# Designed miniproteins, single chains, continued (3): the designs that were tried, part 5

Each design is a single chain, and the fold is of that chain. pLDDT is the mean over its residues in the fold that is shown.

## One batch from the design tools (miniprotein)

Design m8151
Fold by ESMFold2-Fast:
Structure m8151 (fold): chain A 84 residues (1-84)
Amino acid sequence: DPEKFREYGRKLTLAMVEAYREMKRTGKTATKSLGDEDSEFVFTASEKELTVRVRLRAKDGTWVSFEYTIPMSVVERAEENLNK
C-alpha cells in the first residue's frame, strides 16, 4: 500500500526533524523515537550530528540493530520542506 508507506515515511521524517528542532531550541542532545512491537527507530540529534538507531524483530524473536548517521543537509532540507 503506497499510501501507508508514505504515511510512515512522513512520521519518520517528523521524528527526525523534531529531534533536530529540540536540539536547536535547547542546545542539548535530543532524542525522538517511533516504533511498534516489531520495530524501533530512535533519532538522536546532537550539535555535530544526527543518528538513527534501527531495531527490528525477526519471526523467531531475535532483535537486530544497526545505526547510521544522517547528513545534516538532509535534515535541514526536510525541515525547510515541512515549513513550506
Scores: mean pLDDT 80

Design m8152
Fold by ESMFold2-Fast:
Structure m8152 (fold): chain A 57 residues (1-57)
Amino acid sequence: SQKILEEAWEEMKKILDEAQKEASKQSPFEGAKIMSEAAKEAAELGRQAALEARAAE
């Protein structure tokens, strides 16, 4: 389902945007850690959404 992918994409964007705002308030080292964790979370969400979309059709 296209909708599953679209919803996941919006959630991923939100996760990354919020992480970037938090990272900008921290040192470069802590900021990189925040961004790395957010990227992992977004990637996992996208992976699950892709599986659900493919399972639907």
Scores: mean pLDDT 80

Design m8153
Fold by ESMFold2-Fast:
Structure m8153 (fold): chain A 102 residues (1-102)
Amino acid sequence: GTKEGEELLKKEDLEKAVEAYKKAIEEDPNNAEAYFNLGLVLDQLGKLEEAVEYYKKAIELDPNNAKAYAYLGKVLDILDKKEEAKEYYEKAKELDPNFEEA
């Protein structure tokens, strides 16, 4: 395929992943991993504000998920919410002292 065709197929695969994780959340609303993974997929799709919502839900259900705080901080930084991003990065470092910012 062309480069455009490959990018379209990748987007379709990511959109299928969104539906799969949404179904997992419907089956188990306390599945912190499904919320985190849905956030990651939405982040890859450029749906940054939706990714923020799912990362926040992931940390609400699993407050020790250092990666969720790190990715949330990164997305908030991209959205120019610098002060909020800093707070989540600091929390990620508290939970994982070996944390490396993406």
Scores: mean pLDDT 82

Design m8154
Fold by ESMFold2-Fast:
Structure m8154 (fold): chain A 59 residues (1-59)
Amino acid sequence: DLEKLREDIEKLKDKLSEKELKAYIMHEVNGLSYEEIAEKLGISKSTVRKYIKKVKELI
């Protein structure tokens, strides 16, 4: 649900770093793998997984 995703993102902007939010959007909106996100953000796949988990725990 794109509308729910938009609302969730708006609520999270004040609670998340730019990298955490970008990792979540790249995965949920653009359908990128953890490996692709890790490459684009210059971080490890483990860090991407932690970022996405953190965002999902706040929703």
Scores: mean pLDDT 78

Design m8155
Fold by ESMFold2-Fast:
Structure m8155 (fold): chain A 110 residues (1-110)
Amino acid sequence: PDPDKLALNADIALRFGDYELAVKLAKRAVEASGGKHADAFNVLGEAYLKLGKYEEAIKWYRKAIELDPNNADAWYNLGLAYEKLGKTEEARKWYQKAADLGNDDARAKL
């Protein structure tokens, strides 16, 4: 199995609004890669965010950021998930990190 193809298919499912399929394919991409795949972690984070599963979204975005700490969008989405949980102080910290990396949507949150 090609983890990059699985992650791409997971992203396609996500864009079409099939969040359950996106989660299944992204988890397969993580497994096929030996437990680490930045694109698959980002798809899992976004799919769980869209499903309203904010604690799960946080777990996967943290894993994505561990692999790619310069992913401004991942920091921004981490901030969104914390904001949805009412954790405004934590959300502000992550928005600041995303803004420092050039995310304009994050700058608007500060």
Scores: mean pLDDT 88

Design m8156
Fold by ESMFold2-Fast:
Structure m8156 (fold): chain A 59 residues (1-59)
Amino acid sequence: GAEQILAEVRRAAEKAGLSEEEKERLLRETRRAIDASQGDYAAALVAAGRLVAEAVERA
């Protein structure tokens, strides 16, 4: 569910050494992606993975 995706995103951000501001931005964007997916878990998971990759690359 959404909580599982958010927990995985947070863990990935912490392992990558993202700042608190970058983590909060990433989690906000992930929540929006989950909401926009309207229950499509696969779409939400793909979007979350892309957001994590982009945040890590920019950090």
Scores: mean pLDDT 82

Design m8157
Fold by ESMFold2-Fast:
Structure m8157 (fold): chain A 61 residues (1-61)
Amino acid sequence: AVAEALYEEFRAARAAGRREHEVHFPDADTAAAFLDLLARDREAIMTPEDVLTLHAARPPP
């Protein structure tokens, strides 16, 4: 659920013409699910100009 929401945000940012996107994962399982979604979505293959920054955990408040 959370991984799908994060992936949809990435897709929306890319569709809006943003080439840089940052994702913060609450846990490793969410990160693994996000990467699985990215690998299965052939249309979301990144170009050399696209930047996707992945963080294993949200920074503390």
Scores: mean pLDDT 66

Design m8158
Fold by ESMFold2-Fast:
Structure m8158 (fold): chain A 64 residues (1-64)
Amino acid sequence: SAEAYLAAGNRLEEQGDYEAAADSYEKAHALAPSAETYQNLADVYEKLGDFAKAAEYRAKAEAL
């Protein structure tokens, strides 16, 4: 479920595994897009240094 992927992503991000966290958030987003999934994707891509993706997801989160 989307909630399970969000929980997994949050846990991985807390552990500093940003690549695995991004994968989990992408799966959650694919199943159920929301402001929360956009914000989580923006935050994790910023931590990964992908500022273009971070900016795109942040803009989408603010539009919702």
Scores: mean pLDDT 83

Design m8159
Fold by ESMFold2-Fast:
Structure m8159 (fold): chain A 65 residues (1-65)
Amino acid sequence: MKIVAVVGAPTLERAEELGRRVLEEHGADEYIPLAGASGAEARALGEEIARETGALVGVVGSEAG
């Protein structure tokens, strides 16, 4: 099963940093960096990816305002 990490952070640089760590340390196959996305937006994208691809999706580094 493909594992995709949706990584939300205040900046793109931070989202990419966290995404690379999830690939290396947690065995995710892909990451999607989202700058300025809410936790709800990150979760919604993750649900869409899981529905379209059948992948297991994790959400990392999102800030809820």
Scores: mean pLDDT 73

Design m8160
Fold by ESMFold2-Fast:
Structure m8160 (fold): chain A 59 residues (1-59)
Amino acid sequence: SAVLLGVAKADTGLSDEQLAEVLALIAAGRYDEAIALLQRRAGLSTEQARALLDALAKS
């Protein structure tokens, strides 16, 4: 959803392009790469990245 995308941007500081890349990886089932991208770009822990990925995948 647009609301969840806005929250993800605010919490992570990711650009629209970086968030779109994360969503594309989730859609492709490439979850480990999505987690790695969130950790690398947003400085999230593995647990935080997994929680955000799960929230994005449900929306």
Scores: mean pLDDT 75

Design m8161
Fold by ESMFold2-Fast:
Order: structure tokens, then C-alpha cells, then sequence
Structure m8161 (fold): chain A 85 residues (1-85)
């Protein structure tokens, strides 16, 4: 399922080093770009954010990386929305 893949990409990004974060962030952008509607993108992003917040509660050392990942997701949504009709 696309939501499960998105969650896995985000978790790998926050647990990895900076290069892995960048690579997984690009993969996430491509996944969101492949979705047909803003509504589907928003649903996937909200699911990912909830799972990342849960991960940060279980491992507080990841809180900074989770905040960065959430900001990147918001940036992807904003960019895709700006150019979508």
C-alpha cells in the first residue's frame, strides 16, 4: 500500500544519516507527485505525520529529525498544490 511505503520511507529518513534523509525525502516527493489528487496527498501525509509523532514519543532522540521530516512533507504538499489545477 502507498501509505505503508510512505511511512517506511519517512522512518528510514529520520533514523538514517543526512544523505539518507535527502534520498528518502526525494523518494517521498516522487511518491506524492504520483498521486492523482491533493486530497490523496494530504491523507498520506497526515498518516505519515501521525506515525512519525508516535516514533518520536517512543524514541525522543529522533524528535529533531521528525520535525525536519514533517516540515519537508509540508513543503512537498505546498509545492505540488501551487502548480496543480
Amino acid sequence: MLEEKAIELAKKAVKGNFEEFEEKNEEMYKLLLGLKSEEEREKVVEKVKKELEKLAKEDPSLERNVKLAKAALDSHLSLLKEYEE
Scores: mean pLDDT 81

Design m8162
Fold by ESMFold2-Fast:
Structure m8162 (fold): chain A 83 residues (1-83)
Amino acid sequence: MSREELEAEFRADAQHLAAQLPTILAEIKKAVEKGDLSTAYSLLMAVLLGEAIARLAGDEETVAQLRKTRDEMEKLIEEAKKK
């Protein structure tokens, strides 16, 4: 695989994940309401991986979008722990 092909795949994967963020955020809200922190952390890890891939692709706009949603996810998990 060429470097350009790899960067294109990383960008596509990160953008695909970014398009799913509203669904992922809804899933995390549902998981924390149930006290299912394992599912919440798994979804958070997927977004963190997406940020890493977006950074490798040089897609700063997608990085910013994923990071904003990750911050919201982290707050939801923290609030669930507090009650």
Scores: mean pLDDT 80

Design m8163
Fold by ESMFold2-Fast:
Structure m8163 (fold): chain A 79 residues (1-79)
Amino acid sequence: SAEEEEKLRELFKKYDFDGDGKLDLRELLALVIDMNSKGYNFTEEEILELFKKFDKDGDGKLDFEEFKELLEELGLLDK
């Protein structure tokens, strides 16, 4: 929905610390650390594998579409 899209864009912007419109691995790990502090238990290995899988353009960063796919694989987005 449009409301879910806006919430995801706000989450993306929160962790896009350099404002380049993409998340690097450092920024993504900061998000994961915050989620784990709230009761999630994501492994670093899991995050690294998903980051590599969804970095489709090979620039070492995730755009917003790739970020959504990663969150869906983590179970943070309900289908």
Scores: mean pLDDT 78

Design m8164
Fold by ESMFold2-Fast:
Structure m8164 (fold): chain A 67 residues (1-67)
Amino acid sequence: MKFIIIYTESQREKARRLEELIRERYPDAEIELIEVKDGEEAGKLAEELKKKYPDAKILIATETNPL
C-alpha cells in the first residue's frame, strides 16, 4: 500500500510523526513525504497525484487542513 504525505514546512514534525504511526500499523507500506510551500500547492499536487496513483492514500498536513 502506498501513502503520500504532502505537508507545508510548519507541519513537518506532524508529517514525520504520521509517517512513524503508519509504519507501525503497516510495516510493509511505501511512504513518500513531499514538502510544499503552501496549501494551494498542496491541493494542486494532491489532485495530480490522485490522478497518477489512484490506489495511493494521499494525506495533506497544512495549517488550514490539520490531520
Scores: mean pLDDT 80

Design m8165
Fold by ESMFold2-Fast:
Structure m8165 (fold): chain A 92 residues (1-92)
Amino acid sequence: SLAEKYINEAIEVLRELARQRGDEETLARIDALKDKPFDEQIAELERLVAEWRERIQAELRSTDDPEKIPQLIAEALRVVGAEYLLWLAKKA
């Protein structure tokens, strides 16, 4: 379905972000979703989006390394993309 397509795209965005950071906890949480009903998948993905948004915002506020800023901005944009995909999934 169209909703499943958007959820899978949001999952892939978050999985790539977690993989790039070596975040095994986030990867495990994503892998656990495959056996969950639609509403539980959306709720957990929305929690992951909120957690990643806060994490990246905290890092942007605390970093003194200008080389990290473009990477953090790119990661923040990916999180916004995942949030939008979840919104589309709920509308489908």
Scores: mean pLDDT 87

Design m8166
Fold by ESMFold2-Fast:
Structure m8166 (fold): chain A 76 residues (1-76)
Amino acid sequence: SEKLEQFLKEAEKNIEEGKDLDGVKRRLESLKRAIQEALEQNKDLPLTPEQQAAVERLREFLEKIDELLKKVDEKS
Protein backbone atom coordinates (compact mmCIF):
# COMPACT_ATOMS: atom_id res chain seq x y z
CA SER A 1 0.00 0.00 0.00
CA GLU A 2 2.64 2.59 1.06
CA LYS A 3 4.94 1.57 -1.82
CA LEU A 4 2.06 1.94 -4.30
CA GLU A 5 1.13 5.38 -2.92
CA GLN A 6 4.79 6.48 -3.16
CA PHE A 7 4.99 5.18 -6.74
CA LEU A 8 1.86 7.15 -7.72
CA LYS A 9 3.25 10.31 -6.06
CA GLU A 10 6.54 9.98 -7.96
CA ALA A 11 4.69 9.26 -11.22
CA GLU A 12 2.57 12.43 -10.79
CA LYS A 13 5.72 14.49 -10.10
CA ASN A 14 7.47 13.10 -13.19
CA ILE A 15 4.39 13.84 -15.34
CA GLU A 16 4.17 17.44 -14.05
CA GLU A 17 7.91 17.92 -14.77
CA GLY A 18 7.62 16.25 -18.21
CA LYS A 19 10.24 13.64 -17.25
CA ASP A 20 10.31 10.11 -18.73
CA LEU A 21 6.68 10.29 -19.90
CA ASP A 22 6.98 7.09 -22.00
CA GLY A 23 8.50 5.20 -19.06
CA VAL A 24 5.88 6.53 -16.62
CA LYS A 25 3.06 5.57 -19.02
CA ARG A 26 4.47 2.04 -19.44
CA ARG A 27 4.78 1.54 -15.67
CA LEU A 28 1.27 2.93 -15.00
CA GLU A 29 -0.25 0.69 -17.73
CA SER A 30 1.59 -2.36 -16.32
CA LEU A 31 0.39 -1.57 -12.78
CA LYS A 32 -3.18 -1.03 -14.05
CA ARG A 33 -3.17 -4.46 -15.74
CA ALA A 34 -1.83 -6.16 -12.59
CA ILE A 35 -4.52 -4.56 -10.40
CA GLN A 36 -7.31 -5.33 -12.92
CA GLU A 37 -6.16 -8.98 -13.07
CA ALA A 38 -6.14 -9.23 -9.25
CA LEU A 39 -9.67 -7.74 -9.06
CA GLU A 40 -10.94 -10.10 -11.80
CA GLN A 41 -9.55 -13.16 -9.97
CA ASN A 42 -11.38 -12.11 -6.76
CA LYS A 43 -14.75 -11.06 -8.26
CA ASP A 44 -16.48 -14.41 -7.59
CA LEU A 45 -14.85 -15.19 -4.23
CA PRO A 46 -16.48 -14.64 -0.81
CA LEU A 47 -14.35 -11.92 0.78
CA THR A 48 -13.70 -11.17 4.45
CA PRO A 49 -14.17 -7.52 5.59
CA GLU A 50 -10.37 -7.12 5.52
CA GLN A 51 -10.15 -8.51 1.97
CA GLN A 52 -13.09 -6.31 0.85
CA ALA A 53 -11.26 -3.23 2.23
CA ALA A 54 -8.14 -4.25 0.26
CA VAL A 55 -10.25 -4.59 -2.92
CA GLU A 56 -11.75 -1.11 -2.40
CA ARG A 57 -8.22 0.34 -1.97
CA LEU A 58 -7.17 -1.31 -5.27
CA ARG A 59 -10.20 0.27 -7.01
CA GLU A 60 -9.17 3.68 -5.64
CA PHE A 61 -5.64 3.13 -7.02
CA LEU A 62 -7.12 2.27 -10.45
CA GLU A 63 -8.97 5.61 -10.47
CA LYS A 64 -5.75 7.46 -9.59
CA ILE A 65 -3.83 5.56 -12.30
CA ASP A 66 -6.47 6.53 -14.89
CA GLU A 67 -6.15 10.19 -13.84
CA LEU A 68 -2.35 10.01 -14.20
CA LEU A 69 -2.60 8.31 -17.61
CA LYS A 70 -4.82 11.20 -18.80
CA LYS A 71 -2.18 13.67 -17.57
CA VAL A 72 0.55 11.78 -19.46
CA ASP A 73 -1.50 11.97 -22.68
CA GLU A 74 -2.02 15.73 -22.13
CA LYS A 75 1.78 16.23 -21.76
CA SER A 76 2.71 14.02 -24.71
Scores: mean pLDDT 81

Design m8167
Fold by ESMFold2-Fast:
Structure m8167 (fold): chain A 70 residues (1-70)
Amino acid sequence: MSEEEIEAQARAVRAYLEHDRGLSPAAAEAAAERVRERVRAYLAENDVPADQLPLVFGEIAAEVIAEALA
């Protein structure tokens, strides 16, 4: 796993929330930062096989998006 993969997922969440859902740049970036923090925290505590990383990223992104849109 690389920081580049975390950053790519965070950027995708930010772009979705800002451009598709109409959140402010500040709110979208706050959500992106939550994705970065939660992914890093999860991977620090759990040994995740490389083939499971997309599932972990997707689950965390979905949770953050749901929270941002509540």
Scores: mean pLDDT 81

Design m8168
Fold by ESMFold2-Fast:
Structure m8168 (fold): chain A 81 residues (1-81)
Amino acid sequence: STDAQITAFIMRIRKLAGDSGTITVSQFRDLMRQMQADGIDLSDAQIDALIDTISRIAGPSGTITADQAIGTITDFIRRNR
């Protein structure tokens, strides 16, 4: 279900960020590819669009907060189903 997929992403993003509360664009990309391999219903084009969005948010630092990553993926999944 959409809610189960969102919950899985939230849990993995929070675990990846740990105590810092931040992740890199590279960590986010690797997480998306791993979750696709684990059977999450995201196309290559959808993953590329998500990475592009996260890269724009991160800018030259290459780093985003867990909350920014969670918000971005939650909104994307809810819009694209």
Scores: mean pLDDT 82

Design m8169
Fold by ESMFold2-Fast:
Structure m8169 (fold): chain A 74 residues (1-74)
Amino acid sequence: MFDKDKALQRLKKLLELGKKLAEAGNYEEAIAVYQYTAAQAKRAAKLFEEDKEKVAEFQEIQKEAEKLLEEVKK
């Protein structure tokens, strides 16, 4: 079953993983995790488009991942 709540929690865990990798100086791995997280959040927003509140939550995760990606590249 594609559970939107499980998808949301998984994406939040991926953001935390990316942050921990960046803090450890593993910037290449952090970049890969943030890119994957942003792409998956975008796909989830499209998949669950009927649930406008969940779409907003997925879009916020996508934006956060994209911001963290740009920050780690500097």
Scores: mean pLDDT 82

Design m8170
Fold by ESMFold2-Fast:
Structure m8170 (fold): chain A 92 residues (1-92)
Amino acid sequence: SASLQAQLQALVAELEARGIKVQVEIEGNTVRIVLEGLSPEQLTAAALTGIGLGLDGIRVEVKIEGTTLTVEIEAPTQDEALRAAIEILRAA
C-alpha cells in the first residue's frame, strides 16, 4: 500500500540521517534492501530479524559482506513484503 511505502521511505530517511546508506527496490511482491555502514550490533540485529521473518513462511535471503547487509524478501503480497522490510529497517 502507499501507506506502507511511505513508512518504509520515512525509515530510509531516518537511517540515512544517521549516516547509513540505504537502497530499497520494490518489484511486485519482492523487496530488496541494501544497508551500508551499520555497526556490528546493528548488522546482527537486522540480519537476525530477517532470518526470524523467514521462519514464518516469508522467503528471506540475508547476505552479509563486511559492513554491508543485503536482504531480499519475497512474500505472498507486496504489503507483506513491505511490512517485513519495515521490521528489518527498524532493527537496524
Scores: mean pLDDT 85

Design m8171
Fold by ESMFold2-Fast:
Structure m8171 (fold): chain A 55 residues (1-55)
Amino acid sequence: ITKGELAALEMAIELFGDDYAKIAEFLKLPSVEEAKELVERYKKEPEKLRKEAEE
């Protein structure tokens, strides 16, 4: 995940909460399932995603 993708994910979560369909559309993801996975990763390990975006 890139810094831009992480920032967009944080913005989408703030705007849409747990509306995975809207988050997927906002992030231009190929499926709602990928949006669910990203949101779950962010909720469980936000620091890991931030470090991954820095690398």
Scores: mean pLDDT 77

Design m8172
Fold by ESMFold2-Fast:
Structure m8172 (fold): chain A 58 residues (1-58)
Amino acid sequence: AEEEVKKLVEEALKAYRDGDYFKATNLFFKAIRLAKEKLGKDPTEVYRELLRKIVELR
């Protein structure tokens, strides 16, 4: 579960860097859903972390 979320986030960030915003967005949503469902993480914390990484990439 944690490894799956991590891989999804890494793949999404790579897609974002490659300019594939459609793929990146879909992967980020999948990572958020998986983290919420399987890890029981606070959705707000997951959103904050992912948004921070997205704005860093532009």
Scores: mean pLDDT 71

Design m8173
Fold by ESMFold2-Fast:
Structure m8173 (fold): chain A 91 residues (1-91)
Amino acid sequence: GEELARRLRDLAEAAERRLRELGLEEEGERVRELLLRAAEAAEEGKFEEAARLAEEAARLLEEAAERTGSEALRRLAEEVRRLAEELRELA
């Protein structure tokens, strides 16, 4: 749980920074909140909840990537999706 939670927190910071750089500060705050909540759920062993929150964050990143054409956001969305799959396998 701890390593997955750490990866979620790292992705939260990276995603917020990239979204802020693109002028999407509100979306950045929401993605950060979802990924930090997912990290907390993962540390508590609530892997189904963590996966759901990570999947929601990935969806928002995918939408932002489509709107902006940002390859960096697309890659972040892919990383969050892979992490959500790992969380679901632990549930």
Scores: mean pLDDT 88

Design m8174
Fold by ESMFold2-Fast:
Structure m8174 (fold): chain A 77 residues (1-77)
Amino acid sequence: MAEAKKAAEEALKNSKKLKELIDKGSATLDEVVELGTKAIENAKFLKEKGYSEKVVEEAHEAGGLAARKAKALAEAA
C-alpha cells in the first residue's frame, strides 16, 4: 500500500515537472517521452493494484497529455 501511494505521488510530480518544462518551452522530445512513459507505467500499476477509477484515469490522462506533446515536438523537429 505505501509503495502504491509513492507511485501515485511520483506520477503527479512527474506530471507537474512535464508541465513546467513545456511552459518554459525548453523541453526536449526525449524528456517529454521519458516523463510520459513513466506516467503511463504508473497509471497501469495503480490500475493493477485496484485503485479507484478516477485516480487511475487522472494518472492516465497525464501520460496522454505527455504523448500528445511529444508528437507535437516531433512534428516541429
Scores: mean pLDDT 68

Design m8175
Fold by ESMFold2-Fast:
Structure m8175 (fold): chain A 60 residues (1-60)
Amino acid sequence: SIEEIKKKIEALKKEIAELEKKGTEAVEKEDYDTAKKIAEEIAKLIEELDKLELELRKLE
């Protein structure tokens, strides 16, 4: 279970990093609608990451 939580945390961190890159590219292209949607998705993933990190700390 600890190993599975760590894998999920790493996957979420990678997904957030990819979305942050795409968000920056959208802003550079003045595609503010896409940038806003990406920011909203990043916020949701950060919430999930925080929950998993809290769960991991309870187990360690």
Scores: mean pLDDT 85

Design m8176
Fold by ESMFold2-Fast:
Structure m8176 (fold): chain A 73 residues (1-73)
Amino acid sequence: SEEEKRKKELEEKEKKAIEEVKEEAKKYKEEITDATKYAGAVIRAIAKVADMLIERRKFEKEVEEKKKKLELE
């Protein structure tokens, strides 16, 4: 059914967003190990990770809201 397709799509998007956050966190961890740019890179990496976590949270909330609408119908 179309409803099942929408639920699967939302679950796939959620899993993909989590994986993307993990990959970005790994990338910033590698940047932090650069001794020559350590201080500036740490601050920038933390800011980027924070922004990505905020974006992930917004996406999760959107998925949750869409899920609730599907259950009410």
Scores: mean pLDDT 69

Design m8177
Fold by ESMFold2-Fast:
Formats: sequence, C-alpha cells, structure tokens
Structure m8177 (fold): chain A 88 residues (1-88)
Amino acid sequence: EEEEKRKQALIDLDVLEAFLLIVEYLTKHLNAPKEEVVSILRQLRQRLDEIEAKFPDDEEIQKRVAELRTRIDELAKKAGISPEEVEA
C-alpha cells in the first residue's frame, strides 16, 4: 500500500512536470494572459505542497518537488508575476 502510494506520487510528479512544460510553452509562444498563468501556477504549487507533505522523509520526492517549485518561480518571474502571487 505505502509502496503503491509512493509510486502514485512519482507518477503525479511526472504529470505535473509535463503540465508545467506545456504552460511554459504556452506562456512563451502564445502570450497567455497573466491571470490564467497565475491560476495554473497556484494549482501546480498546491499539488506540490500536498505531495511534499505526504512524503517528508523521501529524498527523491522532496528533490523533485523542490526542482518543480524552482521552475514555477522561474516561469512566474518571466511572466512578470510575483512569487507571492503563486504561493498556495
């Protein structure tokens, strides 16, 4: 059960990473509205917070969450969004 929960968390992180890549592309190439980008990044942040809280001692999960948080912050900065606006 716990091993299956961890496996699901890794899959969820893969999905979030793929989604973030799509958002980065849409923001760069399609000039997505700032308000829509903020909404999406806040949702991604929320999901990362949930995964991080469930696996506090898992080094792999914690590292992947930190990497995705950094990418969200970088995307927000490029879109002219304050990091505070995307915190869950």
Scores: mean pLDDT 80

Design m8178
Fold by ESMFold2-Fast:
Order: C-alpha cells, then sequence, then structure tokens
Structure m8178 (fold): chain A 91 residues (1-91)
C-alpha cells in the first residue's frame, strides 16, 4: 500500500528528527487505522479518522522534511482510498 509506505516513511523521519511524542503517537494511530481499513477492504470508512490523525501530527511537527512526508502520506491516502482531499497539512 502506498499509504502504508508513506506513513511508515513519515514516522521514521519524525522519530529521527526528534518530533514531539504527540506527532509520533498520531502517526502510529494513522498506521493502525490504515492497516485495519486495508484488512476490511474499506479504506474509505477510516479515511476521515486517518486525515484527523495526520492533522494532529502536522500540528506537533516542526521539521519541514517531516511536514512534506506528512503531506505525501495525505496525498497517498486520497489517491488509494478515493476519499475527499485530505485536510490541509502545510501552512
Amino acid sequence: SATLAALRAALELARRAGEAQEAIDALEAALKLVEEGLKSGDLIAVSNEVSDQLAVAVAHTDDPAVLEALAAAGRALAAESGAPSPVELVK
């Protein structure tokens, strides 16, 4: 899954950059939601909750490279799920 790969990359970057625990927790929650959505065959059902977790991660992230990785994960989610555009991740 492109969304799983993007989220795992963002989580690894966030851990390496020393981002806030709230950002790391949100990324781990987003990963679990995507894994559950893929297992059930209904990624659309969890897409809003995943987008909410990505927004929490963005709010607690300072590193521009991590912010771009979060934006990439949001784009991957939208493309893979066919859901509405993810919440605005970059300000």
Scores: mean pLDDT 78

Design m8179
Fold by ESMFold2-Fast:
Structure m8179 (fold): chain A 88 residues (1-88)
Amino acid sequence: SMLEEEFKRKAEELLRRAREVLPRALELTRRRPEVREELLGLIEEIDEYAKKAAELAHQGKYEEAIEYLEKAIKLLEELEELLRRLEE
């Protein structure tokens, strides 16, 4: 279905971007204790939305799954922007 294909595309985008961003964010939590809680909070929210999307997709609820993937991607974009500011 078109929704399943859209879900797969967004899931691949999330995985690609997370693979690049999350190791950097985790390293920064060790080096910069002042931003640790903010970074870990964003990482945890991204993970929770991604897990919820996977659960919904497993149930065939692709419209809802896509919504949660979009929320995860949005938070990942916020994490990417935060990392850019902190790496200045």
Scores: mean pLDDT 87

Design m8180
Fold by ESMFold2-Fast:
Structure m8180 (fold): chain A 120 residues (1-120)
Amino acid sequence: SDYDKGQELLVEGNQLFSEGKYEEAIEKYEKAIEYLEKYDPNSPELAQAYFNLGLAYYKLGKYEEALEAFEKAAEIYEKNKHPKLADAYENLAKVYEKLGKYEKAKEAREKAKEAEEEHR
């Protein structure tokens, strides 16, 4: 199934990420996203794939690409009221700081705090 293929690719990407093979991890995460999006465009698994894609781009210093990936993860986590929404906003803040967008970084941290309070 699209779900099973997406999950397998996500696991492979996570293994490559843990080995510091960030470009190879990105290729696996992008393929995982294709399958998981066909399965369910609002699934927490799709959000996790985008979140991990963002982390991999961040490790490579590709901050604009990391921003796009974390924004997509946050959008899906928000729709699901998922506890990882706070983590997505915190990583958005870190990316905004790397891009010199300090006001947006502050706004993202406020959203992270609000999301954490919703899951108390």
Scores: mean pLDDT 91

Design m8181
Fold by ESMFold2-Fast:
Structure m8181 (fold): chain A 69 residues (1-69)
Amino acid sequence: DKETDLFIARLLIESARRYAIEKGLSVEEAKKMLDELKTELKRIFPNVSDEELDKIVAEQKKKIEEELK
């Protein structure tokens, strides 16, 4: 189910962002982790478009830049 796959992918990306911030990763390390996760999610959820995953990752990268002081 495309909607379910997209929902799960979004939760995983958001969880990864929170984990990176809580662990004290740098902005660069956190962004790299999200890019690596995106690559894996494209493999696991072929029904989710690249554009949809790219948009979610871009939103979360912006939040990383805003939250890290």
Scores: mean pLDDT 82

Design m8182
Fold by ESMFold2-Fast:
Structure m8182 (fold): chain A 64 residues (1-64)
Amino acid sequence: MELRDAFTETTLLISEHDQKLTPEERERIIKILKEAQSLYETDPERALKLVEEARKLIEEIDKK
């Protein structure tokens, strides 16, 4: 998955699952995404892994 597409899909997942996310969980996910965005040019592989971590966290929260 391209980093840009992964970021866009993860942002959409936050919007779709917003009602199930606590403010604390939402802040944590946003923090991970901000870190990924800062790494786009310096370490795109690490940025992609962070986006995948955020996505997995959203999916785990949704299963609760």
Scores: mean pLDDT 73

Design m8183
Fold by ESMFold2-Fast:
Structure m8183 (fold): chain A 71 residues (1-71)
Amino acid sequence: PSPAVRALGEELERLGREGVSERELAERAREEAARLGDEVYALLAEGYLALMDGDREKALALFEKAQALAA
């Protein structure tokens, strides 16, 4: 992963320790990935949100798209 993606991950872990919910962390990850222009990370964050909503089919499609772009 890029240094920017790793730095984002560390910031999200910090927010989690401060009592921010997992859903809010995933939403922030999606927004930050979009701001950074990291399409792979944005797709992964959206896939995680879909899993949290119980939409496994949507999550799988998003993860497959992310993997194809990361190859």
Scores: mean pLDDT 71

Design m8185
Fold by ESMFold2-Fast:
Structure m8185 (fold): chain A 89 residues (1-89)
Amino acid sequence: SKKIEELKEKYKEAQEEAAKLEKDVEKLEKENPELFKELEKKVQEELEKLKEEVEKIKKEKGEEEAYIYALEKTVELLKELIEEIKKLS
C-alpha cells in the first residue's frame, strides 16, 4: 500500500498544478477552439487506451497491480497535459 500512497500524493500534486492552469485552459478554448478540440480528442484516446491496458493487467496480475498502473499512467498523462498547456500559453 506504500506505493499506492506515494502515487496518490503525486496525483494530488499534479491536480493542484493543473488547477493553476484553469485560466490558461479557458483562454485556449476561446482563442484556439480547434486546437483545444484536438487536445481533448488526444486525451480521450489516451484514456481509452489506458482503460484497455488496466483491464488486461487486472486479468493477468490482479486488482492492486492494475490500480497502481492506472495511478502511475494517469499521473504521467496529467503531467504531459500540464506541460503541453504551459507550452501553448
Scores: mean pLDDT 82

Design m8186
Fold by ESMFold2-Fast:
Structure m8186 (fold): chain A 73 residues (1-73)
Amino acid sequence: SEIEEERKKGEEVKEKAREVMEKAREEKVEEYEKAGDEKKKKMAEELYSGAGEGLVAMSESVTKIAIESLKKK
């Protein structure tokens, strides 16, 4: 069904967003750790964590709207 397809797409987008942001966080944290910049390291951890949560929240909202639209039709 279209509703199941939309749910699967939303789940895949969330998983991909989490993976991409986690890898970016790890890479930047390691980069700043090697440079000895603890302040930038902490900022990178917070920034990429928050961005990942924001992307997940947006994906969930879009998926909910799409599913509700399909149910009302």
Scores: mean pLDDT 76

